# Designed miniproteins, single chains, part 43

Each design is a single chain, and the fold is of that chain. pLDDT is the mean over its residues in the fold that is shown.

## One batch from the design tools (miniprotein)

Design m1474
Fold by ESMFold2-Fast:
Structure m1474 (fold): chain A 70 residues (1-70)
Amino acid sequence: SAVEELTNFLIEQIKKGTPRVALAQAMVEKGRQLGVPDSVINEMAEAVFTAKNDEEAIKNLKALTEKLLA
């Protein structure tokens, strides 16, 4: 799934400590490359950038992916 590929990519970037500006750019670029709709990319951005810390961001992304695949 394109959504699962994007989620795994983002989790790897977060674990690497990728800066927020670079992470936002990479999310949009990779999401569009994989054919993920802009609405879904925006939901993923919200899940990451409203999180208090990296652990919560990863948890939020996993929960969102489960919803999108249900």
Scores: mean pLDDT 83

Design m1475
Fold by ESMFold2-Fast:
Structure m1475 (fold): chain A 68 residues (1-68)
Amino acid sequence: AKENLEKGKKLLDEGKYFEAASYFSQAIIDDPNLAEAYYLLSVAFEKMGLEKAAQAARDRAKQLDPNL
């Protein structure tokens, strides 16, 4: 989970939003309760213009950790 989050964050910083989303999705598969992965996935989707997918990921992140 953490390794996939770190790789995803690097790709997000590089503007590789689709690849970043793939790594965040893998982090979620490894740990379905990892709120940070859903939050970062929502950021990647927002950058890709996938508004509904971004909103769903944000809502899930908030359900898991209201402080995100």
Scores: mean pLDDT 82

Design m1476
Fold by ESMFold2-Fast:
Formats: structure tokens, C-alpha cells, sequence
Structure m1476 (fold): chain A 96 residues (1-96)
């Protein structure tokens, strides 16, 4: 729906602007059906393991914008700088 599309756009803004705590973003993503409970746990495990909030935000953006499995997103975000840059550019472009 138009309302759900606008909620997704607002969610991307909150992630990019760093204005909202990660836990609230994850809760909203689960409520919108963008991630499962299991995927939310895997994302939190990634954050705990790496301590990297910036990479964790890129994981969230990639999960919203790209039709890729979460495990593939996590691997690419951790090891591929070009992938991280492309995700950020795609997120910014989505808001224009």
C-alpha cells in the first residue's frame, strides 16, 4: 500500500540519519514483515560480534532494498567495501 511504502521510506531515513535507536528500527522492520524474528537475532549477533553500528545499518538497508538472503548480505557487508557503498547510494537514491 501507499502507507506501507511511506513507512519503508521513513524507516530508510531513520537508518541513514542515525536518529533512531537500532532496536526500534529492528522492531519496526519485523512489524512490517521486512525481517523475521530469526533474522533479527542474526543481525543482533552480527552487531555484538563486530561492535560496528555503521556496518549493521548497511545490513538493514540492504535487507530492505535488495532481494538477497540475510547470510549473503552479512558476508558482503563485512568483506566488500564496494557492496557497502552501493547499498548506501541505493538508499539515498530511494529517498530522492
Amino acid sequence: SVEEAEKIRELIRKILDESTPLEEVLEEMEKLGLITEEERKKILEFLERTGDLEKTRVVLLAKILFSLPLDEIIEKVENDEDFRENVLLAAEGFLE
Scores: mean pLDDT 85

Design m1477
Fold by ESMFold2-Fast:
Structure m1477 (fold): chain A 63 residues (1-63)
Amino acid sequence: MAEEKEKLKEEIQKLVDTKSTSEALREIANLITGKLYEGKISQEEAAELARYALELIAKKEEE
């Protein structure tokens, strides 16, 4: 769980850095949902990862 969460954070950051905002959001949503469905992360970890992704996107877009 904890190790998986850290790997997912790194993967999310790479997606935000390399993809457009819409593509990054779609891929991140699919990634988080997939891992949650597989039981690799908890609902709380999924929410944390989603927040982390949104914060990274907001910083990149500088809204």
Scores: mean pLDDT 79

Design m1478
Fold by ESMFold2-Fast:
Structure m1478 (fold): chain A 82 residues (1-82)
Amino acid sequence: SLEDEILKGMLLIERGVTKIALSRDLSSFSDDQLQQDIASARRQIERIREIKETSSPEVQKLADETIELLEQLISRLQSVLS
């Protein structure tokens, strides 16, 4: 459906943004910035889980893949925190 195409597009954009975030040099980031990015990633996971609950199998698969990338981002950010 058109709704599924829009949701797939949104998830692909979020996936791309998260991949860029994963490639960043974190050496200049403060602990406060790292904490804010972790909180932001957690909020995105919650939003995607909400989308997933009523979505088609194709959208659910993209949602799961995007959540995995966001979880990887959280782990990387947490590993840098002092």
Scores: mean pLDDT 86

Design m1479
Fold by ESMFold2-Fast:
Structure m1479 (fold): chain A 100 residues (1-100)
Amino acid sequence: EKEKKLKELQERLEELVREMVRLRVKALDGELTKEEVEELNARIKEITIEALKLLEDYEGAKAIEAGEDAELPPEVVEIIEAAVKAAEPEARAAYEAYLA
């Protein structure tokens, strides 16, 4: 139940990290716009709020929603770290292929 929802959230974060990696490759070519960065940050924020609510951290969710700093639960940090690690090899392969 809770673990299943967190896994679904992790998969969504992995998709967003892949998108961030794709935009980072474009940024190396000078193509990344401020609007694209803001849109990605907004999506990450939404997923973070959803994760906090799943962990019943409603105060943390409210703080992030208001633009305040909140201490992220270890489970949320773990999901983000896993998503970044999962996207890194794909990013590297795509970048190397692009430069070849």
Scores: mean pLDDT 64

Design m1480
Fold by ESMFold2-Fast:
Formats: C-alpha cells, sequence, structure tokens
Structure m1480 (fold): chain A 92 residues (1-92)
C-alpha cells in the first residue's frame, strides 16, 4: 500500500470516528441523520466487508424510519468495530 493511500485511509477513519462522536453527542435528529449518511459514505471508501456494510446500511435506514435510540446505538457499535478492524489493517 502506498504512503498516500495509507494517509487517505487514516484521514477517512479519523473522519468516521469524529462523525460517530458527533452523532452520539447530538440532540438534533436532523443533524444525526445527516452525519449518519456522511459516515456510511466514508465507510464505503475504507471497508471491503460487504456483509458489515449491508448491516450498517440496514441500521442507518431503520434509524431514519424509526428514530430509535436503540437502533442508533447498534449502528455506532457496528461502526466502531469497522474502525477497529480497518485501523488494525493500517498498523499491520
Amino acid sequence: MSVREQILRGMHLISIGGLAVAIETSKNRELQIQNVDALVGLLREVSDDEEALERIEKLAREFKETHSEEVLKRLIEEVDREIAKETAKLLA
């Protein structure tokens, strides 16, 4: 992997983490939805795990339809797992 590719992936992972924090700390639902969409888009650029992406996309869609805090919590937990996995790949 090139140094530029590693830097770009690292920047995307930092952005995904920042969006996850913004989602968890926000009381504004519209902002949470906007940040979820941005997060899913960035995650597609760094992850090749189609099963994890499909699960995250399903949770994002369910959150938009239900506004469920439980669904949002599961979404963030799945995202945190993908951040950890992709970070481990960069450090290997």
Scores: mean pLDDT 84

Design m1481
Fold by ESMFold2-Fast:
Structure m1481 (fold): chain A 96 residues (1-96)
Amino acid sequence: MEELKKEMKKLLEEIGKETDPDKIEKLLQQLGETAKKLGSQSSPEEVREAHKELTPYAEKAAKSLAKKAGVPEVEDEVAKRLVEEIGKLLEEGYKS
């Protein structure tokens, strides 16, 4: 549980600082796998708390990616989408 949350935080931090699109894609795949695994080991309340705890990390990573792509105007939209996707992956893991 706690180790998987720490892993997700680390992956989001790595995504935020990475500039290679292929490496970013690989990190996003690992993030998705870790999110589903965390969800599968969590209660609904733990899923909600994990999503809440990971939200600022996801927002920071997404905003960094938007700025590096030259589209800082959409950083809030990209952040919202990444936050929503993490929530969905956690829920999918829980329901599996």
Scores: mean pLDDT 82

Design m1482
Fold by ESMFold2-Fast:
Structure m1482 (fold): chain A 94 residues (1-94)
Amino acid sequence: SAELEAARQRLRELAARTEAHPGPTPREVARRIAREIVDLALELGYLKEEDKEAVEEEITRLLETEFDEEGARALAEAVRLVLETMKRLKEEAE
């Protein structure tokens, strides 16, 4: 669908923004973003509750080492867009 194609294009744009900002993200910001990503992954069924803490810490570490704050926020926006788009498409299909 046109909506799904637009969502894919937006995700590619957000990924490019993430890649453009290598560097340290402050730990407090990284942990907050990691928690949002983990919560979204749980809602989508990509993650088990038992693995939540370990995955949150790993994402926090990744964000601290590989992304600056802007890149980390772009990644969080990409994950949020995927979840929102999938929910909308599922609602429209039902």
Scores: mean pLDDT 69

Design m1483
Fold by ESMFold2-Fast:
Structure m1483 (fold): chain A 95 residues (1-95)
Amino acid sequence: MLLEKAKEYLEKAKEKLREGDYEGAIKYALEAGRYLQEALEKGEISPSEAAELGAEAMEILSEAYRGLGDEEKAELYRQRAEELREMAKKLREAA
């Protein structure tokens, strides 16, 4: 349920990016992150899945902030997305 909500908000955030609604994309990506954190805390999602979906949310935030001209935040979230994807890969390889 929380995982389904997180995925729903990630799709909405991607839709907002396609529309050029960067503020909307940020709003929905942050909501997705909130649901991912709750799902992880309640054991509804594996750490590797949480890291992979979290990376998607960070990538959306990076693109949205780049669209708004906030290059520093765009680079910060890009780096966080890469860190989370590497974490997800290691967690999958260890399983």
Scores: mean pLDDT 86

Design m1484
Fold by ESMFold2-Fast:
Structure m1484 (fold): chain A 67 residues (1-67)
Amino acid sequence: MKKMQEEFRKYTEELVKELREEGLEKAAEIVKEYGEQVLKEYPDQLEMVKKLVDGAKEAAITLAELE
């Protein structure tokens, strides 16, 4: 695994842990699955993937609060 992809996986894992610690388990699952999927589809566009995951986190938090 490339060093950059490993760092991104750690970044996503930390976001997931943060959401779970706040009790937003559904948002954490959404961010985890979306981050893994986008990284798999765009392995050479890591900067874009980071922005997509950041936006997905905000949307996932909103969706989790509604459920």
Scores: mean pLDDT 71

Design m1485
Fold by ESMFold2-Fast:
Structure m1485 (fold): chain A 82 residues (1-82)
Amino acid sequence: LEEAVRKVKERTEEALKKILEVGEVEKLSLETRRDAALRVQALGAQGDPEAVALGRELEPLPEEEVALRLAEYAVERAKKEE
């Protein structure tokens, strides 16, 4: 379990680096968007209030749109961290 979570973190960090280099979420592969979305979902599971609120807003939307919106949030959050 912990090892699987660690591998997911590595994949999501790699996806965020690619997102920051490209700068445009729409030009990313669907897999990269989903990996970025998993990072935001993990933050929500840890009790991050912004990630939790965003997850609730997106819950009624299709999975593809949820992944896109979560990836956009991950990019904006990474940019705010410099």
Scores: mean pLDDT 66

Design m1486
Fold by ESMFold2-Fast:
Structure m1486 (fold): chain A 85 residues (1-85)
Amino acid sequence: SELEALSLRLVELLSEEERLRLLTTVAEIGARSEVPTPEDMRRLMETLAEVTDDKELFAGIAQGLAALASPEQAAAIRETLEKIL
């Protein structure tokens, strides 16, 4: 599946430090709320953009997250994607 392929590519392309940075952001979001806010999704996307220069990988992850997210979360993801790309 595309999600499985993206997950494998993420592990291959991210350094240990970059992966830890993403996990830290995810953990901070989880510590604040059981349901991520649109602002939390924007922060996650901004962090992802800082750790990877692969625009195709970034766009793929953003689209995957938007498909699984609430309409408000998906709107925040798409807005952030448009600003970065």
Scores: mean pLDDT 68

Design m1487
Fold by ESMFold2-Fast:
Formats: sequence, C-alpha cells, structure tokens
Structure m1487 (fold): chain A 97 residues (1-97)
Amino acid sequence: DLLKEALVRVLIANGKLAYKRGDYETALKYYNEALKIAPEEWKPYVYLNIGDVYEKQGKFDEAIKYYKKAIDLAKQYGNTRLQEEAEKRLKEVEEKK
C-alpha cells in the first residue's frame, strides 16, 4: 500500500526531526505510530531509530533490545546494510554498559 508507505515515511521523518531537536518523547511517539502501520520489512528501520532515542536518553538496556529487534528482522528481510548499521550501534551501546 503506497499510501501507508508514504504515511510511514512522514511519521519517521517527523520522529527524526524531533530526535534532532532533543524531543525524545515526541520522537518515540512518531516511531511507535509508524510501527503500527509499517509493512514488516520497514519495521527494522523504525526499531533502529527507537534504539537511537533510548541510547540518547541513557536507557542502554532498552536501546540494546530495539537494536537486537532491528538486527533480527533486517536479517529476515535480507537488509544487509541495516543489519550492519544496527550491529555497529549495538556494539557501541554494549561498550557504554
């Protein structure tokens, strides 16, 4: 559904904008709205962004959980680039624990 994909892209863009402004609560709100309507193959990217928010909040256990979700689902859909990006972020967060 191209319309749902367009809406997901807008929600992710708004989440990223909130994240850049340090508005982590608003970022999580947009990303969670995106997860409700996103095609399964797009969810790894949303999980990666949620992990980034939790990392910036110092919530490292939550960040690890979402990075692992992003890795597992990216592997399932053959998204090697996103898998590698999530694995890199997971390693960086584990070093902060």
Scores: mean pLDDT 88

Design m1488
Fold by ESMFold2-Fast:
Structure m1488 (fold): chain A 84 residues (1-84)
Amino acid sequence: MVDPLVFEAEVKIALAEIYVTEARLGLERGGDPEEVLRMAQKALNLAKEAIELAKKAGDENTRKSGEDVQKEAERLIAEAERRL
């Protein structure tokens, strides 16, 4: 049976990855840096929530996935801020 905490963490990671992809495409297409910043911040918040859920569940793989998304979101935030 899927651990509900792991399931919620995986859903949050999937949503965060969508926001990371949208933010990355926005930067590549020369879009609005404020919109990129907003998307990247949403990804960061979701990744942080997923990491905490993974820690509570003791799921190391899900925690690492969340940390990878967090690092990418932080990178995109820094790049968007440089374009503001």
Scores: mean pLDDT 87

Design m1489
Fold by ESMFold2-Fast:
Structure m1489 (fold): chain A 71 residues (1-71)
Amino acid sequence: MLTPGAAAARTIFEILSKEGAVDKDELIERASERSGASKETVETVLKTLINAGVLKEEDGKITLVKAPVPL
């Protein structure tokens, strides 16, 4: 069974892979609803993924960073 954090991460990736760029607040709401994780858990996961360079926040929108090989 997925932990709340793992469920939130999976749902974030599924939404972004289908829709591309999504507003940060909308992404948190949708990921919370679909994963069953709290909005706080989704926000924590989102912040962690942004800090890890997996996701990017630009103009209030979140996108997947294409992770090619290192520079």
Scores: mean pLDDT 76

Design m1490
Fold by ESMFold2-Fast:
Structure m1490 (fold): chain A 57 residues (1-57)
Amino acid sequence: SSALRLAEAIENKDDEAAAEAIRELAEQGEPGGSIGQYRDVALDRGLEKAAQTALEV
């Protein structure tokens, strides 16, 4: 599950993996509101690339 990969990437502070998981979730039709919440979590954890990716999808 892309959601599980995102959670794992955030836990590990893996910015690249988190950004990739956010892209996959958006491609699967995840609502923009949920993507916005993922952006806020990414920013709080210092994952700048993942946060930027959430704005672009």
Scores: mean pLDDT 82

Design m1491
Fold by ESMFold2-Fast:
Structure m1491 (fold): chain A 105 residues (1-105)
Amino acid sequence: SELLERAEKLSKELIEAAKNGDSEGARKAAEGLVELAKGTDDEEVHRTIIEGLVEAAEVARETGNREAAEAVLRALVEILKYVPDSLVPETIGAILRAIGELLDL
């Protein structure tokens, strides 16, 4: 799926930006993942987006990148409106985890 490949690419870009202290790159990649989530009902694409955001939150905490952590939390809250009902519990869990990661910064 082209959308799945795009979700994987944006997730990788977000994680690398968080790792490298690139706050602007992290924001752009997170916004790209939100726009992708708005445009699809594909559960696999949504799951890939959630997993990428969760990993980026962990990396942002490890690297002390508060701006990346905030961008990830914002993206998780925004995608909650667009995720399939089956993924709502997973998305809420990701939001709570991202809040914990941000508070540890």
Scores: mean pLDDT 89

Design m1492
Fold by ESMFold2-Fast:
Structure m1492 (fold): chain A 86 residues (1-86)
Amino acid sequence: MKLSSKVQRALLLAKRLTYGTEEEKKIAAKELAKLIREMSLEELREIYDELVEALKVASEEDRELVLKALKEVDPEFAEEVEKALK
C-alpha cells in the first residue's frame, strides 16, 4: 500500500522519537509536532500505533509538544491518544 509522503515522514519521525538518541528525540518531537499540524485526521489515524508507542517512551516535554499539536488538529483524536498512554 502506498502511504502519503506526510504519513511516511511522520512514521520515520515517530520511530526516531521512540529509538533515537536524546538529541534526535527532541528534534523528532519538534518536527513531528509541526508535521501533525499539516496532516488530516485520516493521515493521523494511519500512524496511530507508532505515535502511541513513541509518546509512551517520550519525555514529558516532548510528549506535551506532540499532544498540543494533536489537540490543535483534532481534540477528540488527541484525547484518544492520551487515554492510550495510561
Scores: mean pLDDT 84

Design m1493
Fold by ESMFold2-Fast:
Structure m1493 (fold): chain A 90 residues (1-90)
Amino acid sequence: RLAKLAEALRRAAEVLEEVAEEAPPEVAEQLRRAAEHLRKAAEAVERGDLEAAREHLRKAGEAVAKADEIDPEVAARADERVAEVGEELA
């Protein structure tokens, strides 16, 4: 269901913003970029624009990859917390 997917994307964005608050500025910037793209993907899903949603998910993934290059420990913590959102929604 698209509403459930949009909810998951917004929850993941919220988690990335929380991790960014405790992260060094360079990593925080990439995590916030990922969160922004996840929110835009959620909006695209809600309006039925799955192509735009896919593009924003791709960009979110690129930002997360850059965060991992800068600080793998912070990126791992973000990934773990995003996985917890998936478990809550299951």
Scores: mean pLDDT 81

Design m1494
Fold by ESMFold2-Fast:
Structure m1494 (fold): chain A 72 residues (1-72)
Amino acid sequence: AVREKIEKLAKEAAEYLKEGKAKLAAGDVLAGIGHILRAIGLVYEAYLLAKKAGEPELGKKAAEIAGINAKI
């Protein structure tokens, strides 16, 4: 259950990051930054869930799925 929730958050983060990068490339800086910040928030939520479950490796995998190289 917790693992599936972490994977769902990671996939949602990946979509926000993809859309954010596309908006930045199109010159929509405010919308681009907003999407990227949302992606970071989703990865951080997944990380906290993984930590509470005693499985910090799931947080690393969530960041990898989202395409965010984990300095979070």
Scores: mean pLDDT 74

Design m1495
Fold by ESMFold2-Fast:
Structure m1495 (fold): chain A 60 residues (1-60)
Amino acid sequence: VDREAAYAFAKEELKEILEKNGILTSQDVYEVARRLSERFGMSFEEALAIVIQAAKDILA
């Protein structure tokens, strides 16, 4: 699994949501994790960890 590409994808998806809605909810995080899991063929648990890290990095 290309984790660098997965992280970049998650970061862009989260930025798009923040730009449109002004906030990230747990539902948004879960939805991005689901898309990441499907896109990169990784487990939902692994995808969720990547998305949470991307969200923390964006909000820092």
Scores: mean pLDDT 81

Design m1496
Fold by ESMFold2-Fast:
Structure m1496 (fold): chain A 107 residues (1-107)
Amino acid sequence: MMKVVAKLYADGKLVAEAEVEADPSKVAVSALNKGDGLVELRINVDGKTAATATAKVPDGSRLTVKVYVDGELVGEGEATVRDTAAGAAAVALAGTGAGALAALKVG
């Protein structure tokens, strides 16, 4: 198993962090706009939620999700928070430690 660390940045500032030990090929990381400036960082392992962290961020903030496997950056995603829009930044890890930007969704 490898150490997977997800870091959530708002306007370049680290605001949330979550960590699991898992097979990276089974890991998916997302940042979800919950509304009212609440953002959830979520790590799923084999389709199940394994870790979450939440942060309160201002409207219009640029979210960046960075995913690290054993200290190496493997994936990155971005989205902008809006009061009236659902937004998500997602990174899926595929194969043996390979990271990929899976989806960017802003409503």
Scores: mean pLDDT 69

Design m1497
Fold by ESMFold2-Fast:
Structure m1497 (fold): chain A 69 residues (1-69)
Amino acid sequence: SLEEQILQATADAVLQTLKKAGRALSVSELARLLDTSQATVSRALRLLLAQGRVERERVGRTTLYRLAA
């Protein structure tokens, strides 16, 4: 479906952004860098977490996401 295509394209963009940044990023940082909503980024991150392609890291009170090793 179109929704699945948009979700996959967003997930691919998130992965590319993490690779270029070379560091863990928050949902708000990813949303800003990709010029999209935090809701859209969160849906893509949920998919990527389920696929084992990114991992969630908590640093103090901040949640960050990074490429899986």
Scores: mean pLDDT 88

Design m1498
Fold by ESMFold2-Fast:
Structure m1498 (fold): chain A 86 residues (1-86)
Amino acid sequence: ATLTVTLELEVEGDKLTITVTLEGAKAGSRILVTVTTRTGKDIYKGFVTREDGTQTFVLELPAEEAEAAKVRSIDTGEVLAERKLP
C-alpha cells in the first residue's frame, strides 16, 4: 500500500503549528520532521506510528526564522512531504 503524507503549516504570531497526517502507515514506522530556518539551523522531531492506517501528529514551535518543513521516513530515507512557509 502507498503511504500518503499531508503536511500543513500554520503561523499565528510567533507560533508555528505543524500538522502531519499519515495515511496507510504501519505501526512502528519511524518518521522525522525537519524544520529548516533562514539561518541554516534545523530543528528535528521524531515520531513513531502507534497503529496501522491513519496517524496525525501536531508539533508547535517558535515561528522565528522558520522557512520550511520536511517529513522523511527514517526506515527508507524517503522524503514523504515538504512545505515552505508562505
Scores: mean pLDDT 76

Design m1499
Fold by ESMFold2-Fast:
Structure m1499 (fold): chain A 75 residues (1-75)
Amino acid sequence: MRRYRVTATAPDASDEEVRERVRAAVAAAGGRLLDIRVQGDTVTAVVEAEPAQVPALAAALEAAGFTDVRVTELP
């Protein structure tokens, strides 16, 4: 597994709903959520996943209403 930074614009939802949607998307992709920050409509998360799981993670977040989803590999 690799570590990734995920940044996205959240849908118009409560902070807890946003956090739960991120947890669900990460779990659905087979990854592990290490950290999450929600600031207004901006979400930043750190995730452990296999490289092959990254497209599924991005798709799951987009399906959950997130926009401008960017997944960046961390060293």
Scores: mean pLDDT 84

Design m1500
Fold by ESMFold2-Fast:
Structure m1500 (fold): chain A 91 residues (1-91)
Amino acid sequence: FERIKELLDRAAELIEAGDAEGALEALEELTEELKKAELTEEQLKEIQLRLVALALLVIGAWYDGKLSEEQAKRLLEAIKKAMKALDEKAK
């Protein structure tokens, strides 16, 4: 769980900095960790809320001109993939 939290924090920081490639790498690592991790319902809910917050950060960074439209769409797609991996764990 600590690695997942670290990757969520790193993705947020990189999105706010406008580092789309770094953020994409962090989200790809996050998705792989989510596939392997055994998580409690409380942890699943926390991660789900943080992924929603990351999506809002991407939209904000795009509005601020820190991300291009294409970069924002790629990051939102990566966040959706992470959310899908998380949803599979909730079953």
Scores: mean pLDDT 81

Design m1501
Fold by ESMFold2-Fast:
Structure m1501 (fold): chain A 100 residues (1-100)
Amino acid sequence: MSAEEALERRRRELAREIADRLEISTLAALAGLDQERIRELLAKPREEALREAVEAVRRRAEEAGDEELLEAAERFLETEDMSALGEILGLALRRAAAEK
């Protein structure tokens, strides 16, 4: 049924949008950005929001002397390597867990 196919397509699109928003929000939270700044990033195109979020993470890492996070952020900004993005997100999640 074409209607069922349309609904499944919308569900996949929504799941992707949620994943993208969670990724950007996680990066922004790791960078110490407030909720207003996070909302501004989520209103931008994905590529622009992702780049700005990673740039904020880089600055935060530099200020904190976090060499591991700084290296991963700089590698992503220079090469756009998705494995470096995965490393940043992994560090963010581990730190969020350790903070509690």
Scores: mean pLDDT 75

Design m1502
Fold by ESMFold2-Fast:
Structure m1502 (fold): chain A 105 residues (1-105)
Amino acid sequence: MYEDEARRYSELSEAYQRQTEATGSPDLAEEAGKYSMEGGRAEMESKTKEAGEYGQRGSRYGSLGSTASLRTARARKDRAEMERGMEAGSMSARGSSMSMRALKM
């Protein structure tokens, strides 16, 4: 079950990522990130709850999906934070006039 859920969330993340590439929509990119994170969470829960005698066997496919999902989610978060940091730096350098742009964005 957990392995199937991790794989399903990875597939959803990739589907929304492809739609984001086609449309350029940030909303779809956020959905891709959310499903990537849910995939990682499902795999972590699988490993935690079923760490006993069958844990390693049960999470084989989930572990591959979780690794890809966590990597995708982290790369997306890092990119978004870098873009926000660059914008904030630009705002700070220009003083109060740029704060009006920040309030509207």
Scores: mean pLDDT 52

Design m1503
Fold by ESMFold2-Fast:
Structure m1503 (fold): chain A 100 residues (1-100)
Amino acid sequence: SKVEELIKAWEEIREILSETEVRLKEAKTREEQLAIFKEAAKRILEIAEKVLSEEAVAEIKAVIEAGLAEFERTGDAMAALIRMAQEIEKILEKELEEAR
């Protein structure tokens, strides 16, 4: 069902975000942090494109672009990731509620 696909996608995205938080804490350089952030963003978008509505995919893409821009401005990869994660969670919650 659509609900089961959305729950699975949400679980996969949460796992990526959790892995990314650990990798960012272990990263020693800004270059490594940027690469980790971009890899996470790409993986999240690939999952979103397979399961979410076109509107939700566009919202996630905008959130990812905003997160990358924040990291580039501040140098704080963890703060950027947390903010991106919170916004993605809201998008997923709305999508799941609309599918119920």
Scores: mean pLDDT 87

Design m1504
Fold by ESMFold2-Fast:
Structure m1504 (fold): chain A 68 residues (1-68)
Amino acid sequence: ADDLLAELDKVLREAFNSTGEEKKELIEKAEQLLAELDKVTANDFDGQVRLALLEIGLAVIKLDLERE
């Protein structure tokens, strides 16, 4: 899970600093990583808390793209 959490954090940071089509592609990658993390954090409370915070970050980035 740690590798996927680190990759998701990296992708979200890249998306935050991107615009347009690149931002959209990074959001799609982040959504795929979130789906994989959901499968592996089910019994890990600390992992679920970190995942929830990253989900909030993704939601903010998606709203920013919609208002672009």
Scores: mean pLDDT 77

Design m1505
Fold by ESMFold2-Fast:
Structure m1505 (fold): chain A 88 residues (1-88)
Amino acid sequence: MKDEKLAEIVEFALEAHKLMEAGKEEEAQELGKKFLENEAEMEDVELTSKLVEETSGMKAEEIKEKLKKLGLEKTGEALAKMREEMEK
């Protein structure tokens, strides 16, 4: 399902972000390459990037409500988790 695929992309983006914050840029790049080659279609990556940008100023609960209304409940939960990690 589209929702599950987008949620997985968000989860990988969060892991890559954590690696970048730890100064492990090469590991973050390898994670991204592996994900794009084996698990993600480019259009899903682009859509996920757009959703991250559109929700960048929103609270976790607002993200969940917005994505649920779009039928992307799992993606909304993943984005909300990413938001919580970025606010600490």
Scores: mean pLDDT 74

Design m1506
Fold by ESMFold2-Fast:
Structure m1506 (fold): chain A 111 residues (1-111)
Amino acid sequence: SAEEQRRRGRELLWFWVESTLKELGLEVSEEIRKLLEEGNFFGMVELMIEQILNDKSLSDEEKIERIIKLFTAMGLDYDQVKKILDKLLKKGKITPQLKKDILDAYKKFWK
């Protein structure tokens, strides 16, 4: 039963992640699944943000809105959001201005 409960827990977690990806219009990828299976939750969220940032059909405002929805759906607090954005900034995946705009928008969401 312990193995069955663990399997069911993984399937429920993946169903939740896949549902969130689909709701946000993001690609359900093998790389995201592998990160989740490895317990690398923050790495998974980083890849989701990179998908949004790389979507050429979205304006900067639409990218900010989708990233805020992602952070909210994933239940991330402000400090966790700041850490993820700091890591993306260090990797050159986001600009200082876009990081500021996302953090300011996220802070306003919780008013």
Scores: mean pLDDT 81

Design m1507
Fold by ESMFold2-Fast:
Structure m1507 (fold): chain A 81 residues (1-81)
Amino acid sequence: MEEKEVETELVIRNAKAKSERDLQVFLDTLASLGLLPLFKIENGEIKEPVTLRTSRGQARQLAEVAREVMEDAEITLRDLP
């Protein structure tokens, strides 16, 4: 069965990691999902807003990790038409 490559949009605002270690956990999750090239970091800080488009399952997994490792992050998931 064909799965669409891009089904869900994840947007993270106020993407501030609790620590450098928490940032690394998020980056490792992105790398494991093949999404690391879509993520930009400048001076060890996340470039905002973070917008990632991927499968529904990957977007949900990444949103959960972001909620755990980031302070006061606003996380939005949208299904794409």
Scores: mean pLDDT 72

